# Designs tried in a protein design run: designed miniproteins, single chains. Part 22

Each design is a single chain, and the fold is of that chain. pLDDT is the mean over its residues in the fold that is shown.

## One batch from the design tools (miniprotein)

Design m742
Fold by ESMFold2-Fast:
Structure m742 (fold): chain A 85 residues (1-85)
Amino acid sequence: IREEAENLPDDFTIPESKIPELEKAVLKLLENRENPTAETFREIGAEVAKYGGKEVFKYLYKHMKDDEKLKPYIDDFIAGYEEAS
């Protein structure tokens, strides 16, 4: 799943059925961007595993990787996803 997220195509499409979960995950990510913590991003990863699935995971991974403020928390996000999968 890490390798799949790293190689996500630029034209990657989120299924419409997953858009509400994507919106929730993105909002939570943005709300925690000012004071990010390992615990919070582990929780976000776990929620994505339960409700968003691999498509939402890949989308958030790409956004976190492109954001210098969130990049340090990628491993926590992945750990939360893997623990809840």
Scores: mean pLDDT 76

Design m743
Fold by ESMFold2-Fast:
Parts: sequence; structure tokens; C-alpha cells
Structure m743 (fold): chain A 88 residues (1-88)
Amino acid sequence: DLRARIEAERALLAALQAAGISSLAELAAFLGIRTVEELVEWARERADLAVRGSQALEGYTFSEEEQAEIERKIAEEIAQLEEEFRRL
């Protein structure tokens, strides 16, 4: 259920803000993530959920072309994060 996932994600973000997480190492420890690959996968899932959740709230779905453009932008952002994460 997309809405239940969005609500759980918002609760997680609030907990992260309350915990004062300021680095990727602290984030990984908070989430119980042990590898860079797990951290990248977590970030990838969250980016996809945020985009889909925003569109669900507007009451419509993307066309195939719009979805491809969004997936491309998410991939670019994740590639940048992967470079940073692999330096840890």
C-alpha cells in the first residue's frame, strides 16, 4: 500500500531529524545498514517512493514518457550519491 509506505517514510524522516543525523555513517548506523550497497539501495527506494507518493497525492499518474524522464533524473541523482557513498 503506497499510502502506508509514505506515512512510514514520513515517520522515519521525523525520527532522523530528531536524532540529529548529520553524516552518511551516522545514517547507516541509525538504520542498521552494514554496507555501502545496502545504503545506496535504501536511498534508491526512498527516492522512487517520494516521486510516486507526490503524484498519488495529486490524484493522477504519469505518462510513459513522463515516467521515463523521472526515472532518468532519479538515476542521475542516485549515481551521484553512489559515488559519495563508495568513498565511505
Scores: mean pLDDT 60

Design m744
Fold by ESMFold2-Fast:
Structure m744 (fold): chain A 100 residues (1-100)
Amino acid sequence: MKKAVILLVDSSNFKEDAEKFLKKVEEEYGYKTYKVEAKTAEEAARAAAKALEETLKLDGVALAIGVPKSELDEAYELIKEVAKAFEEQYPELEVTIEVL
């Protein structure tokens, strides 16, 4: 089973929240960790898609994405749609999305 964990955060708090989250996931699960700051919901969704593609080559990935607060709700909806599409195409993939 391949696992992807995605954290979506307001960019104003991104550095501290992302570092804490990624350190915890790396220490608990040994997942490869990535950080991305996106300016739009669409950029956040693209970052999520790339992390899911990497998860297919690895056993686990954790991605922290910072977006402006105004983009946060749309980014969450787009990332859920991307995750669902990947899970339907790749039944071995499990995606968890958290929002702070």
Scores: mean pLDDT 83

Design m745
Fold by ESMFold2-Fast:
Structure m745 (fold): chain A 83 residues (1-83)
Amino acid sequence: MKEKLVEAIAEAFRKAAMDKGLTEEQANRLAEEVRKIVEEELKKNGGYISGRGFARIARLAMEHGLSLDDVAKALEEAYLKAS
């Protein structure tokens, strides 16, 4: 169950990065870093991402050239897929 959400979020951010024109290597790096944050947050908080965790994901994605709207869309797609 947790693995499905982690993979859905990582894949959504990889797709968002590639849709923005990032290389496969850049998209995979972003996805891996997002995966680590999500796994850490789910473990610490008993199954949810905190507001601080969300802020860390958003900052990381924006450093890779994604907008806040791209971040929101990726998270929405991931949660729908993991439902």
Scores: mean pLDDT 84

Design m746
Fold by ESMFold2-Fast:
Structure m746 (fold): chain A 96 residues (1-96)
Amino acid sequence: SGAEAQARVQALLAEDRSNGENSMRALRIQLAYKLGVDEATITEEKIREYAIEEIKKNSPSEEEAKENIELFETWLDEVSRVGVGPAIERVQKKVE
């Protein structure tokens, strides 16, 4: 269920929000549930591909889509290195 996926994500982030592996696993769990596939099939590339297509669909222009894709790729790189908590803070500082 969605509640079970969310509980698993919250448990991983509660263990260590500054852990890149835990944060990347949380993203894989969320996307795997959303797509109805096994989490082991969700690679970092699949996360990027899914996010890029969603950004393109929801952006009002190609220029805004490009900017949002660059922001997402910066965020994903930071998440994989430092975990979601520090990554959110660092990306926010970079776009300010």
Scores: mean pLDDT 71

Design m747
Fold by ESMFold2-Fast:
Structure m747 (fold): chain A 61 residues (1-61)
Amino acid sequence: SMEELLEEILELARRLFEEGASLEEVEQAVMKRMFEAQLSAEEMQRAGELFRELVAELEAE
């Protein structure tokens, strides 16, 4: 499902941040995964919103 795919993408982002990847490197990996998954523009917007929330959570510690 779309929700399972979004969870997978967010888990990938969390893992990369834990490994010390830069924000740019994580964004590149997330964008590549979304492109490979053939997301629509609306789905990519939703994924981007969730990714921004994740970044905000990690910046809060």
Scores: mean pLDDT 78

Design m748
Fold by ESMFold2-Fast:
Structure m748 (fold): chain A 66 residues (1-66)
Amino acid sequence: SRAEERQKLIELIQTDDSPEYKEFLARLQELSERAANAKTISELQEILAEIDKLFEEIREHLEAKG
């Protein structure tokens, strides 16, 4: 369900061409690319923690706008 919630957040920010949403998508893509290229479990866990923080920021931003 956390994965489903995150997918919905991505879909919400994809529906608007606003610069702020594009910046969120760009950062998410960069972190996802880095996670895919992680060579150690420790490196992967650090990147995943950064992704978690980004999703929290996206959620708070959408809540403030809604």
Scores: mean pLDDT 82

Design m749
Fold by ESMFold2-Fast:
Structure m749 (fold): chain A 86 residues (1-86)
Amino acid sequence: SLVRKALTGSLEERIKLFLSLSDEEFEKYRDQIALAGFLDPEPETRLNIFKALAEYYRSKGDEENARAVLLTGLALVPSEELRKAL
């Protein structure tokens, strides 16, 4: 399923999937996408998922949600890379 691929695919596959979602698909899978960021044991994978989510919101002109995603990511995965994306 799309949800399973989002949660268990390779880092590259997950990022591509998250960035390719329509607004309706993103809203439908928002919780699963966020959970993927929290549950991944590798900090780099979590970092890249939060970056992909922020980029998605920015691509929609939603800077407020993009910033919120990056701040949430920083609270869970302290990173200069996420800080720079703010």
Scores: mean pLDDT 66

Design m750
Fold by ESMFold2-Fast:
Structure m750 (fold): chain A 84 residues (1-84)
Amino acid sequence: KLAELEATVRELSALNQAENVFSLAQLSPEQLALARRAMALFDEIRDDFLATIEASTGDELLSDDQIRSILTYSVFLAIKPRVL
């Protein structure tokens, strides 16, 4: 999931640089398909993160795996606004 997101983001960024695209309205059909794929992967990462918290102690105590999920999600949130 994360590796697929990184690959999709990289491909979309390369196309944006080649075409000097500055907004979603300027995206080609190919770029729109990649953007939709990245959004779907983002939703999967978000849902996995929430499910991980809910499956454990949730609101009170975070496990090491939950902390890793939070860090992964935080990194993705920092990247998303620059690509989508």
Scores: mean pLDDT 59

Design m751
Fold by ESMFold2-Fast:
Structure m751 (fold): chain A 61 residues (1-61)
Amino acid sequence: MERRRAALAELGREFSRLTSDEAQAKVLPYLAKLSDPSLTDEEFEQAVAEARKVIEEAKAE
């Protein structure tokens, strides 16, 4: 749980740096997936990587 909380806190900080509502809307589904407690460690790592990629793309706007 602690490792997942750390990853979520980091992604939350990155999400809060997004300045456009459209960018936030694009990222929200990925963050919602990370809230699913039934995710395996592998699925969680994949979802984190996907969320990070989308946040980076949104920041580049």
Scores: mean pLDDT 76

Design m752
Fold by ESMFold2-Fast:
Structure m752 (fold): chain A 83 residues (1-83)
Amino acid sequence: SAARRAKAEALIAEGRQKMAEYGKLAQEKDLAESLLKAAEVAGKAMYDALVTLGGPSAKEQGEEMRKKTAETGARDVAKALAE
């Protein structure tokens, strides 16, 4: 429905905003915990947007997004700790 699509678009916009905030933190590389937390929040927002849209592959796409976000966060934390 139009209402469901509008809600999904709002969640996607929120997810993009959280990912942008994560990107800024990754550039600063101040605290590993802050980077991991920001990555988790961004990944969850994108996952929630995908499951709100529904469909047979929505959960699988959401899981893949979460895995990708977790891997990116772990890599960025490892890089920050090596510096």
Scores: mean pLDDT 65

Design m753
Fold by ESMFold2-Fast:
Structure m753 (fold): chain A 81 residues (1-81)
Amino acid sequence: MEEIEKAAKEIAEEAREFLESHREEVERAAAEAGLSVEEAIERAVERTYEESRKYIEHLLEKGESLEEAVEKVREVVKEGL
């Protein structure tokens, strides 16, 4: 359980770093949604954490290893950003 939470947090922090490195692009999307850049980043990070945790749990239930599950979730998050 805690290993899943740790992996999901790491993926969410990777997403935060990516979004903060692309603040100008986030600003446009945030403005369209009526959010500040900071609010948009925080919501995206929180959502990434929750979705990553659920997806890792789902893949583990299907018999994948934690390493395989984390790798797949990272790719999905990267494509979604």
Scores: mean pLDDT 82

Design m754
Fold by ESMFold2-Fast:
Structure m754 (fold): chain A 83 residues (1-83)
Amino acid sequence: MTEEELRRRAQEVADVAIEAVKNGASVETIANLILAAGRDPAEFEAIVEALREKAKSLDPETREKILKGVELARQRRAAEAAA
């Protein structure tokens, strides 16, 4: 996968996650979406970076859910790797 393709896919996943939050998705749903899309470490970090950047321009409620979803995804990924 090229760096450009990785960035494009990360942006698409970030947009889907933000749209899901705006439509009432839970923090757990967002975490699971990030984990499913970011199977590789590089893909995961690209998605997290895209979400953090986009979160800067979001309303406080949507931003809080996105950041909590990212944190939960990181915690779950670390726990699964340790098992």
Scores: mean pLDDT 80

Design m755
Fold by ESMFold2-Fast:
Structure m755 (fold): chain A 97 residues (1-97)
Amino acid sequence: MVKEEIEKILELVREGKLEEAKRLLHRLIIEGRLSVDELVELEKEIEEIQKKKPYIDPKYLSLIQILRKYLGVDEISEEELRRFTERQIEGLRAVAA
């Protein structure tokens, strides 16, 4: 199921082409081609890729926000966004130390 297109999104994220990854993800979501389980797995893999980078790209947060909206999260809470940001910074610091 859409495995080739999911891998393409992950390749675009690895290459830093976050806007292209976002457009492809948005298209697949609109077309109803991604399951909830596939979205959850994609979010985890994108987070893991971003944790290995020496900085947090603001476009990465935009990509995650699209995933969360599709999963039925109308709004990312302040606490959830804070925890997400703290987790990303801590992961980045652990790699960069």
Scores: mean pLDDT 66

Design m756
Fold by ESMFold2-Fast:
Parts: sequence; structure tokens; C-alpha cells
Structure m756 (fold): chain A 75 residues (1-75)
Amino acid sequence: MTRREILSKLDPAEVIPKLEAQLKSPSAEVRAEAAGDLGLLGGPEELLRPLLTDPSVMVRVAAHGALEGIRARRA
């Protein structure tokens, strides 16, 4: 199974709090992964907005892509 397939089968109410914790990680790689996972789950967008100004380019790119994906599915 891909990470995407695993996330789509999980309850967002269980996964989102874990992703919120990962977004606070000192590791840019962990924060970028959590941003991507939130994008695949469809939000919430408010958790991704602070990452657009993250000091890591990797995290900013992941957050931008995730927000773009969420907004594209909304309309």
C-alpha cells in the first residue's frame, strides 16, 4: 500500500491530531510529510497556512502544494 492509500482508509478524526503534532516537529522532513498528508486528507487549511512561512523551503513547497490541492477539490 502507498502512504496515500493508507491515509484514505484512516479516520481523519484520529489522524489529524497526530499530523498536528508532526507539524510541530523540529525536523523539516517530518513537517513536510505531515503537510502533504493533510493535503491528501483535504485539510484543515488553517494547519497548513503557518507552514507557508516555515524556514525550510521543503516545508513551504509541501504546504503550498497541499493547499493548492485542497482548493482545487473545493471548486
Scores: mean pLDDT 75

Design m757
Fold by ESMFold2-Fast:
Structure m757 (fold): chain A 67 residues (1-67)
Amino acid sequence: SEEDELALALSTAGGAAKAAEKETGLKPESFSGRALGPTRAVGRVVVGGKEYVYEGDRMSQTLTRVE
């Protein structure tokens, strides 16, 4: 559903922001998420002037940095 995809996008965005903050020790300047379907989403985070991209997969329960 649209609500499930929105929830997935938001959780992926938050997860990506937390991962980037943990790796850099800096608070993210911005972050966003987008669902690619019912089980996959992309999170984008800007921290320390750099953009990081994460891919979330609900089936494997993973969040992996791809850029």
Scores: mean pLDDT 84

Design m758
Fold by ESMFold2-Fast:
Structure m758 (fold): chain A 89 residues (1-89)
Amino acid sequence: MPEDVIEPLSPEEKEAALKLFKELAKKLLELFEKYLSEEEVKKAKEKLKKMLELLERWVKGEISEEELEKEIKPLEEEIQKLLEEVKKK
């Protein structure tokens, strides 16, 4: 449980989080391209693009944190499944 007062994320912190996610997405796609089929890579790219779009909308204040979490969770689960397939190879 958060016991401390949590300050809201600054615009700079949100932008930093988005930048970190873009770098992670790039690295994940490079990994997927090595071990997965072209079809699976295409699916991963589409899911990561949707996640990036949601994060950009959150950074801009166009969606709430609750809406971001709701929409991003199934996309994260799909990416996690692809990552588990990579780990099996």
Scores: mean pLDDT 77

Design m759
Fold by ESMFold2-Fast:
Structure m759 (fold): chain A 96 residues (1-96)
Amino acid sequence: MLPPEAREKIWKAMDEVVRKEVLEEAHKRFGDDLTLPSILVGEVMRALASAVEKGISIPKNPTSEDYRKLAEAAEETDPHSSKVLKAGAEALEELE
């Protein structure tokens, strides 16, 4: 399991990408809650599901390199998921 600090940083980076690329019209977020916003959780889960459907195995404790590989594999069929995963990889790399 990723440390809580690393997890939070990854989710914040992914939220920024989702907001810019997909959800700019959604004015309200659950930003004041410690619980991650449902929209962000849904988008990340969709990105991971897309990678699994392409036959890519997701490790239980993914590193920045693992997220980059998932992003590259998703790039042609799901460019939005690729951007979300790349943002997560960059955030995690800063903590390694």
Scores: mean pLDDT 57

Design m760
Fold by ESMFold2-Fast:
Structure m760 (fold): chain A 79 residues (1-79)
Amino acid sequence: SMEKLQAIFEAEREALTEAARELIEEVREILEGEPSKEELQRAMNKLVAAMLLAALAGDEETLREAREVAKELEKKIEE
């Protein structure tokens, strides 16, 4: 039963990483356009969610990628 629970937790961790990466991709798509201030705010919210999901999954590489995208997003918000 413990091995079965561990497999479930590992699958959940993979799902968190996948969700984080998907959110990062959505933010990148927003940044490639001419985003409005509202779109930039939504992008920031998505990126914060992606960072939290990556941290919960223990995916340091995805978390690092999200931080780099956050820097680009902040530059775009400030023009």
Scores: mean pLDDT 84

Design m761
Fold by ESMFold2-Fast:
Structure m761 (fold): chain A 105 residues (1-105)
Amino acid sequence: SDWAALEARLAAAGYDPAEQAEAVRALIDAVGGLMELAREGHGDVDASLAGWEADLDLPALAARVRAMIEAGESPEAAKRAVAELAAADLPNPAAREAAREVAAA
């Protein structure tokens, strides 16, 4: 999954478990932000998702965010759905806990 691959890349780059958890939380928050921008009609959303595919190597997450935008999901619902997926897939307990906390909010 994109989440396990992201975590492995962060670990290889020298991120400790707490830093990995913070990066995961920031990415989940970014999903909510992109959903809000898409709802308001901002054109930068496509460029941001292209960046997630090219620079972060998160093609499955980018595709899911596009599908949620097309479905008219709320930012809160999209953020929660992504957080639930992250909590299921992340190997790092600290990152899973961070994702679980976002999903429960």
Scores: mean pLDDT 79

Design m762
Fold by ESMFold2-Fast:
Structure m762 (fold): chain A 88 residues (1-88)
Amino acid sequence: DEEEIKREIEKVKKRIEEARKELETNDFSEKEKKAMELRIEAAEEGIKIAEELLEAKKNGDQEKIEELRKQGEDFVASKLPEAEELAA
């Protein structure tokens, strides 16, 4: 479980690095750049919540674990539609 979360964090970090490199090397419109930045922001916030979740697990704080999972899901769901709307 902890190793699984760490692998997901690494995977997301690689995707963020790839996306930022594409922003620097490709000819994107302002709307496309904004959409990619929002996706990167959502991914970075997801990593932050995942790290908080690992800390809460070490402390045995079940209520905090549930709260963080809900916050992470809600945040990602909120940011992805906004990014897609800008890309359209």
Scores: mean pLDDT 72

Design m763
Fold by ESMFold2-Fast:
Formats: structure tokens, sequence, C-alpha cells
Structure m763 (fold): chain A 71 residues (1-71)
């Protein structure tokens, strides 16, 4: 089960506010969330390696797992 609400400050660009609302409405599954994050990171100019790393962190958080094995 995924509960995520993407919120942006009202002072943020209108396009970003619109996208945040659209993603909040459409993110019903883990797959949709991961796809949305991937698309955003690519838009920001991150490499495939950076995107994979960020998605791994997000997957671990959704699954309730530790990101790192260290304490």
Amino acid sequence: MIKLKIVVEESAPEELQRKAKEYSDKIKTKENLLKAVEDILRYLGFSDEEIEHALEILKNRIDGKKIKKKK
C-alpha cells in the first residue's frame, strides 16, 4: 500500500504545481510512483545511474527496508 501526496509551495512555478497535482491523483501503485520519479529525474538531467540509485532508495522506503545495512 502506497500513500504519497506530492505538494509544492504556491510560490513554485505553475507547471510544477500542476504536475504535483496530477501525480498525486495518479500514484496508486508502486510502479506508477517509480515511473513518476524516473520521469522527473530525467527531466532534471540526472543520468541513468543516478536515476537507478534514487529508485532503489525509494523502493526500500516503500517496502519499509533499511536503505543501508549499517546501524
Scores: mean pLDDT 62

Design m764
Fold by ESMFold2-Fast:
Structure m764 (fold): chain A 98 residues (1-98)
Amino acid sequence: SKKLLEEAKEQLERLTQEALSSTDPQEVLEQIDRMFELVERTVAELLALGDVEGAKELLEFAIRQLKKVMQASTDKDVILKLIGYILRLIGELLDLER
């Protein structure tokens, strides 16, 4: 599970940099969709392995990466989608704290 977490974090950092480097809002939307899908899939895999702490670490990391994209964005649709994804991941993180 440590290898899975590390690889997911590296992929998220790459997708974050691609989103930050794009001037096309549609391309940014595609990158943040890929980030969210990667997080959801990897969190599910970590939880299936019993790695609750790894899942929490990935959720916290992903929230920080999406916030970086949001802080750099001026496009309304990009910002609204990022808010939705960030709130979803915060909800998942809170559910794991029970």
Scores: mean pLDDT 90

Design m765
Fold by ESMFold2-Fast:
Structure m765 (fold): chain A 117 residues (1-117)
Amino acid sequence: DEIKKLLEEAWKAIKEKDYDKAKEYLTKLYELNDPRAFLPALVLHMAMIELPPEEIYEEIKELLESKKPFYIGDKSFIPGEFLAKNPEARELLLELLRKVGVSEEKIEEIKEIIEKN
């Protein structure tokens, strides 16, 4: 899975504080124009700019609760609705939230928000 590989490489670069390499991998993730990559890449971008885990949680929560469409190329998607229909994409997001330090309690809240869609 190219998405999983790019996410793992980006996270490694962030942990090593190699922000130029992290930016390169995140750019590749966005260039895939794949809705599965969008929220995981956003989580890693927030970790790269050193947002605390609680703030990353709040940003993701607000985005999932919003019904605003996002555009990837010529296609639109609503993140919460997309994740509700795509369990594999959901698991990628939850795994990255754990890696960046979001608590299991907050991760469970994100799962409940997605399930409501």
Scores: mean pLDDT 84

Design m766
Fold by ESMFold2-Fast:
Structure m766 (fold): chain A 80 residues (1-80)
Amino acid sequence: SSLEEKAKADIDIAKIEKEKLLEYIKNSNDTKEKIELTQSLIKKLDELIKRFEKEKAPKEYIEEVRKLREEVKKLLEELK
């Protein structure tokens, strides 16, 4: 697939991972695991941003991942 198609697919996967994380946070009482899973997703999003920058992905896709990262970072702060 084209780089743009792959970038869009990777963003869609990241959004699904965020929704699954939100569902886990809602349904679990394990605060430590919630924090660890949230931190893991932030790390994955950081690596995705680095890859998009290296591959010169369209700026709108990089910004979409950055926005998603900020939303996940806000979740982490709310779990503290």
Scores: mean pLDDT 87

Design m767
Fold by ESMFold2-Fast:
Structure m767 (fold): chain A 86 residues (1-86)
Amino acid sequence: MEELEKKVEEKLEKVKELIEKAKKSDNPLPYYDKALELLDELIETLNTAPSQGIYVEGKGPEFYIEKLEEAKKLKKEVEEAKKKAE
């Protein structure tokens, strides 16, 4: 689905923007919290969609594997950064 690919890319972009804002902010916690929320939603979507036969046109299962790996890596980075900022 074209809509699924767009949502995945938009959420990843927003997460990256939130991480950049957090690094430049004197109050990073709200940005990290929002990034984690978006990453959790994204990980659930990527884990669920392939099992339901929902595919991004022309991408196959590799798209979900790659995006899931990227999302999990970002989540780990944000969780570590949040712990240091608390």
Scores: mean pLDDT 75

Design m768
Fold by ESMFold2-Fast:
Structure m768 (fold): chain A 94 residues (1-94)
Amino acid sequence: SSELERLLAEIRETGVRIDEVHKELMKVGSEEEKQKASEIMAQVLELLGELERKYQEGKLTVEEAREALRTLQEHLRQLEELLKKSKERVKKLE
């Protein structure tokens, strides 16, 4: 399915961005922000693992991929907000 392949490409791109933001948070975040980021990453990795399993089994639907992309985009938004707050704090210490 061309729609499913498009959604999987967007999921992969979102996953790369999530990993980048998480890695930056692990460098500059407070212990509380790092803990929150780790909790979000655990949810992201569980979701990506479920999607990969369903895809390999030929059971992944367009609706499930769309919902997963929406969930990953929300996790990315939460991580970006944590990073924004972290960078604001670091700027005040420099």
Scores: mean pLDDT 88

Design m769
Fold by ESMFold2-Fast:
Structure m769 (fold): chain A 74 residues (1-74)
Amino acid sequence: SLSKAAAYDAAARILETAADLMEEGFVPETPEQARDAYRGAAEAYRKAFDLASPVDPQLAEELRKKAEEIERRA
């Protein structure tokens, strides 16, 4: 289900972008809200990884690395 993987990847990127903007102070949100957004992004990347893994191993590996990177920021 690459379409589901793509949807989760898109959602994760939106949440990551929102978290980056919160962390940099471009939006009037708390540091806790930024961390919650990073956690949401990491979860979405992991779901995208699970869905991509059986059909696109290269994409899955990129998604896994991204999830691990974002988890370190949460």
Scores: mean pLDDT 76

Design m770
Fold by ESMFold2-Fast:
Structure m770 (fold): chain A 83 residues (1-83)
Amino acid sequence: HMSEEERLRQELRDFLEEYNKKHPENPLTDEQIDAIIDYFLERGLTLGGFLQLSPEDLAKIPGITKEQAEEILKFFKEYLKKH
């Protein structure tokens, strides 16, 4: 049985790794993935928290560009339709 934090870390990582598979031309680094996960855990956000964030909010995360933030949020809407 996974802890709530371990489950959330895994759900966020699975999403961001799926993002990388669909964006091989501009993939997120492991450092960027970890920064996004830490941002969500620090603020008590779940996977659905991506629906509440603007590209500007996500781009405030260290190492994340506004272009990457916009693409991540766009991809998340598509990801929700498949899951």
Scores: mean pLDDT 84

Design m771
Fold by ESMFold2-Fast:
Structure m771 (fold): chain A 75 residues (1-75)
Amino acid sequence: APTVRVRLRIRSENPPELMRPPAEAAGYRLTVVETPEGREYVFTGDDPDALAPLLEALREAGVVLGDIEEVGTEL
């Protein structure tokens, strides 16, 4: 099967500690980016089926999801 790479970028004021457990459970890598306009969290992985569980786990952890800046897949 072709390798698929999934990337999700979210702007959120919540601390990284709330983001890491959902990312690890979904098998996604978390990168934190500080910008002049706020903190962005970039989640990358190779399992597109884990994206919806990741978003649900973030909401259950009390993360206020700001703007979803990017959702992408590449082969």
Scores: mean pLDDT 72

Design m772
Fold by ESMFold2-Fast:
Structure m772 (fold): chain A 84 residues (1-84)
Amino acid sequence: PLTQLTPELKEKILKQLEEEKKKTLEELDKRGSPEKYKEAVELVYQAHIYLFVHDDPDKARELLIEAARVLGESDDVIAQIRAS
């Protein structure tokens, strides 16, 4: 098998990612950060869930590209993510 993650480990990773996402969003809210940063955080954490929990690197890459676009990153940065 190409993946070494057990279902139990995937569940622990999912819970950890959800808790970290919630904490990051609360910090951004307290700081009065622009909405685009909250949207990007949501997309990045969803990408990690697809990558580590669902073993879907293609979907994870799509979500990272969307996060980069939301943040206004250049096409060069987006091309680097796509090439990964």
Scores: mean pLDDT 77

Design m773
Fold by ESMFold2-Fast:
Structure m773 (fold): chain A 100 residues (1-100)
Amino acid sequence: SEIDKLLEELEEEIERLEELVREMAANRDNQAKRDALFGEILEVGGRIVKILRELREKGVPEEEIQKIIDKIIARLEELKAEYPEVGGLLDFLIRELRKV
């Protein structure tokens, strides 16, 4: 179904976000690389928000959307605990997700 495809795309974007966060943490001494990764993380975050809105537009119940958002936030909180140096960016993304 179209909803199943959006859920698969959502999982791929979340996994990409997690990989970019790990790469940012690994590039502490490379400011140019960190600046590029910051931009990519914001773009991926924007795509996650867009997919969540598309799921809502396709009639996924609000309770199910909220459960999906809560699971994504839990994954980002876990990343923040592992990579506290990226915590400010992750807090920004969590705040944006709560606005969906």
Scores: mean pLDDT 90

Design m774
Fold by ESMFold2-Fast:
Structure m774 (fold): chain A 114 residues (1-114)
Amino acid sequence: SDEELFEEAYNDESYLKEAEKLYNSISDDLARAILSDIVKEEEFKDLSDEELKLLILEYISRLHLHHYKFVDHSEEDLKKAAGYHKLLIEKKAKYVFEDSSFKKIKKVSIEELK
């Protein structure tokens, strides 16, 4: 099941390490450039550089979930999404996209993120 694949990847340290490598490769300038193409500046202008980088991870996680659900049902995409989600929880991400339109950013609690 999707839940079993997600839990399997969530317990696999390699997917967390891949997410950490991606996170560490995102510069502040790259994060701002990507977000500016997706959402209006007023949605993220008051966020820290770390919060911007975490939003990019959340965006990429949603893209992998979209690919899994609607493109080719690739288990690898679901497992990568799980790794990104685990990193978001470990870094206590405060902001996520409201929905898959990527037009609005909302503040979340850790309980809502889990």
Scores: mean pLDDT 81

Design m775
Fold by ESMFold2-Fast:
Structure m775 (fold): chain A 62 residues (1-62)
Amino acid sequence: ARLAAELREKIRMALASSDLSKTTFKSIGDRLGVSQVTVSQEKAYMEREKLIPEGYFDQLRL
């Protein structure tokens, strides 16, 4: 909730550029120093705002 805008943008960039078939929210969170829940919330934001193609996150495994 109290994340700097720059950190939130880094999370979104990581989600947009990562090989999602080999990536988990926890691995992104651990790399950026945020919780898995925070990464999941940014994913939901990106889907709602149409910042990524529809179905992009279907490649995520568990």
Scores: mean pLDDT 70

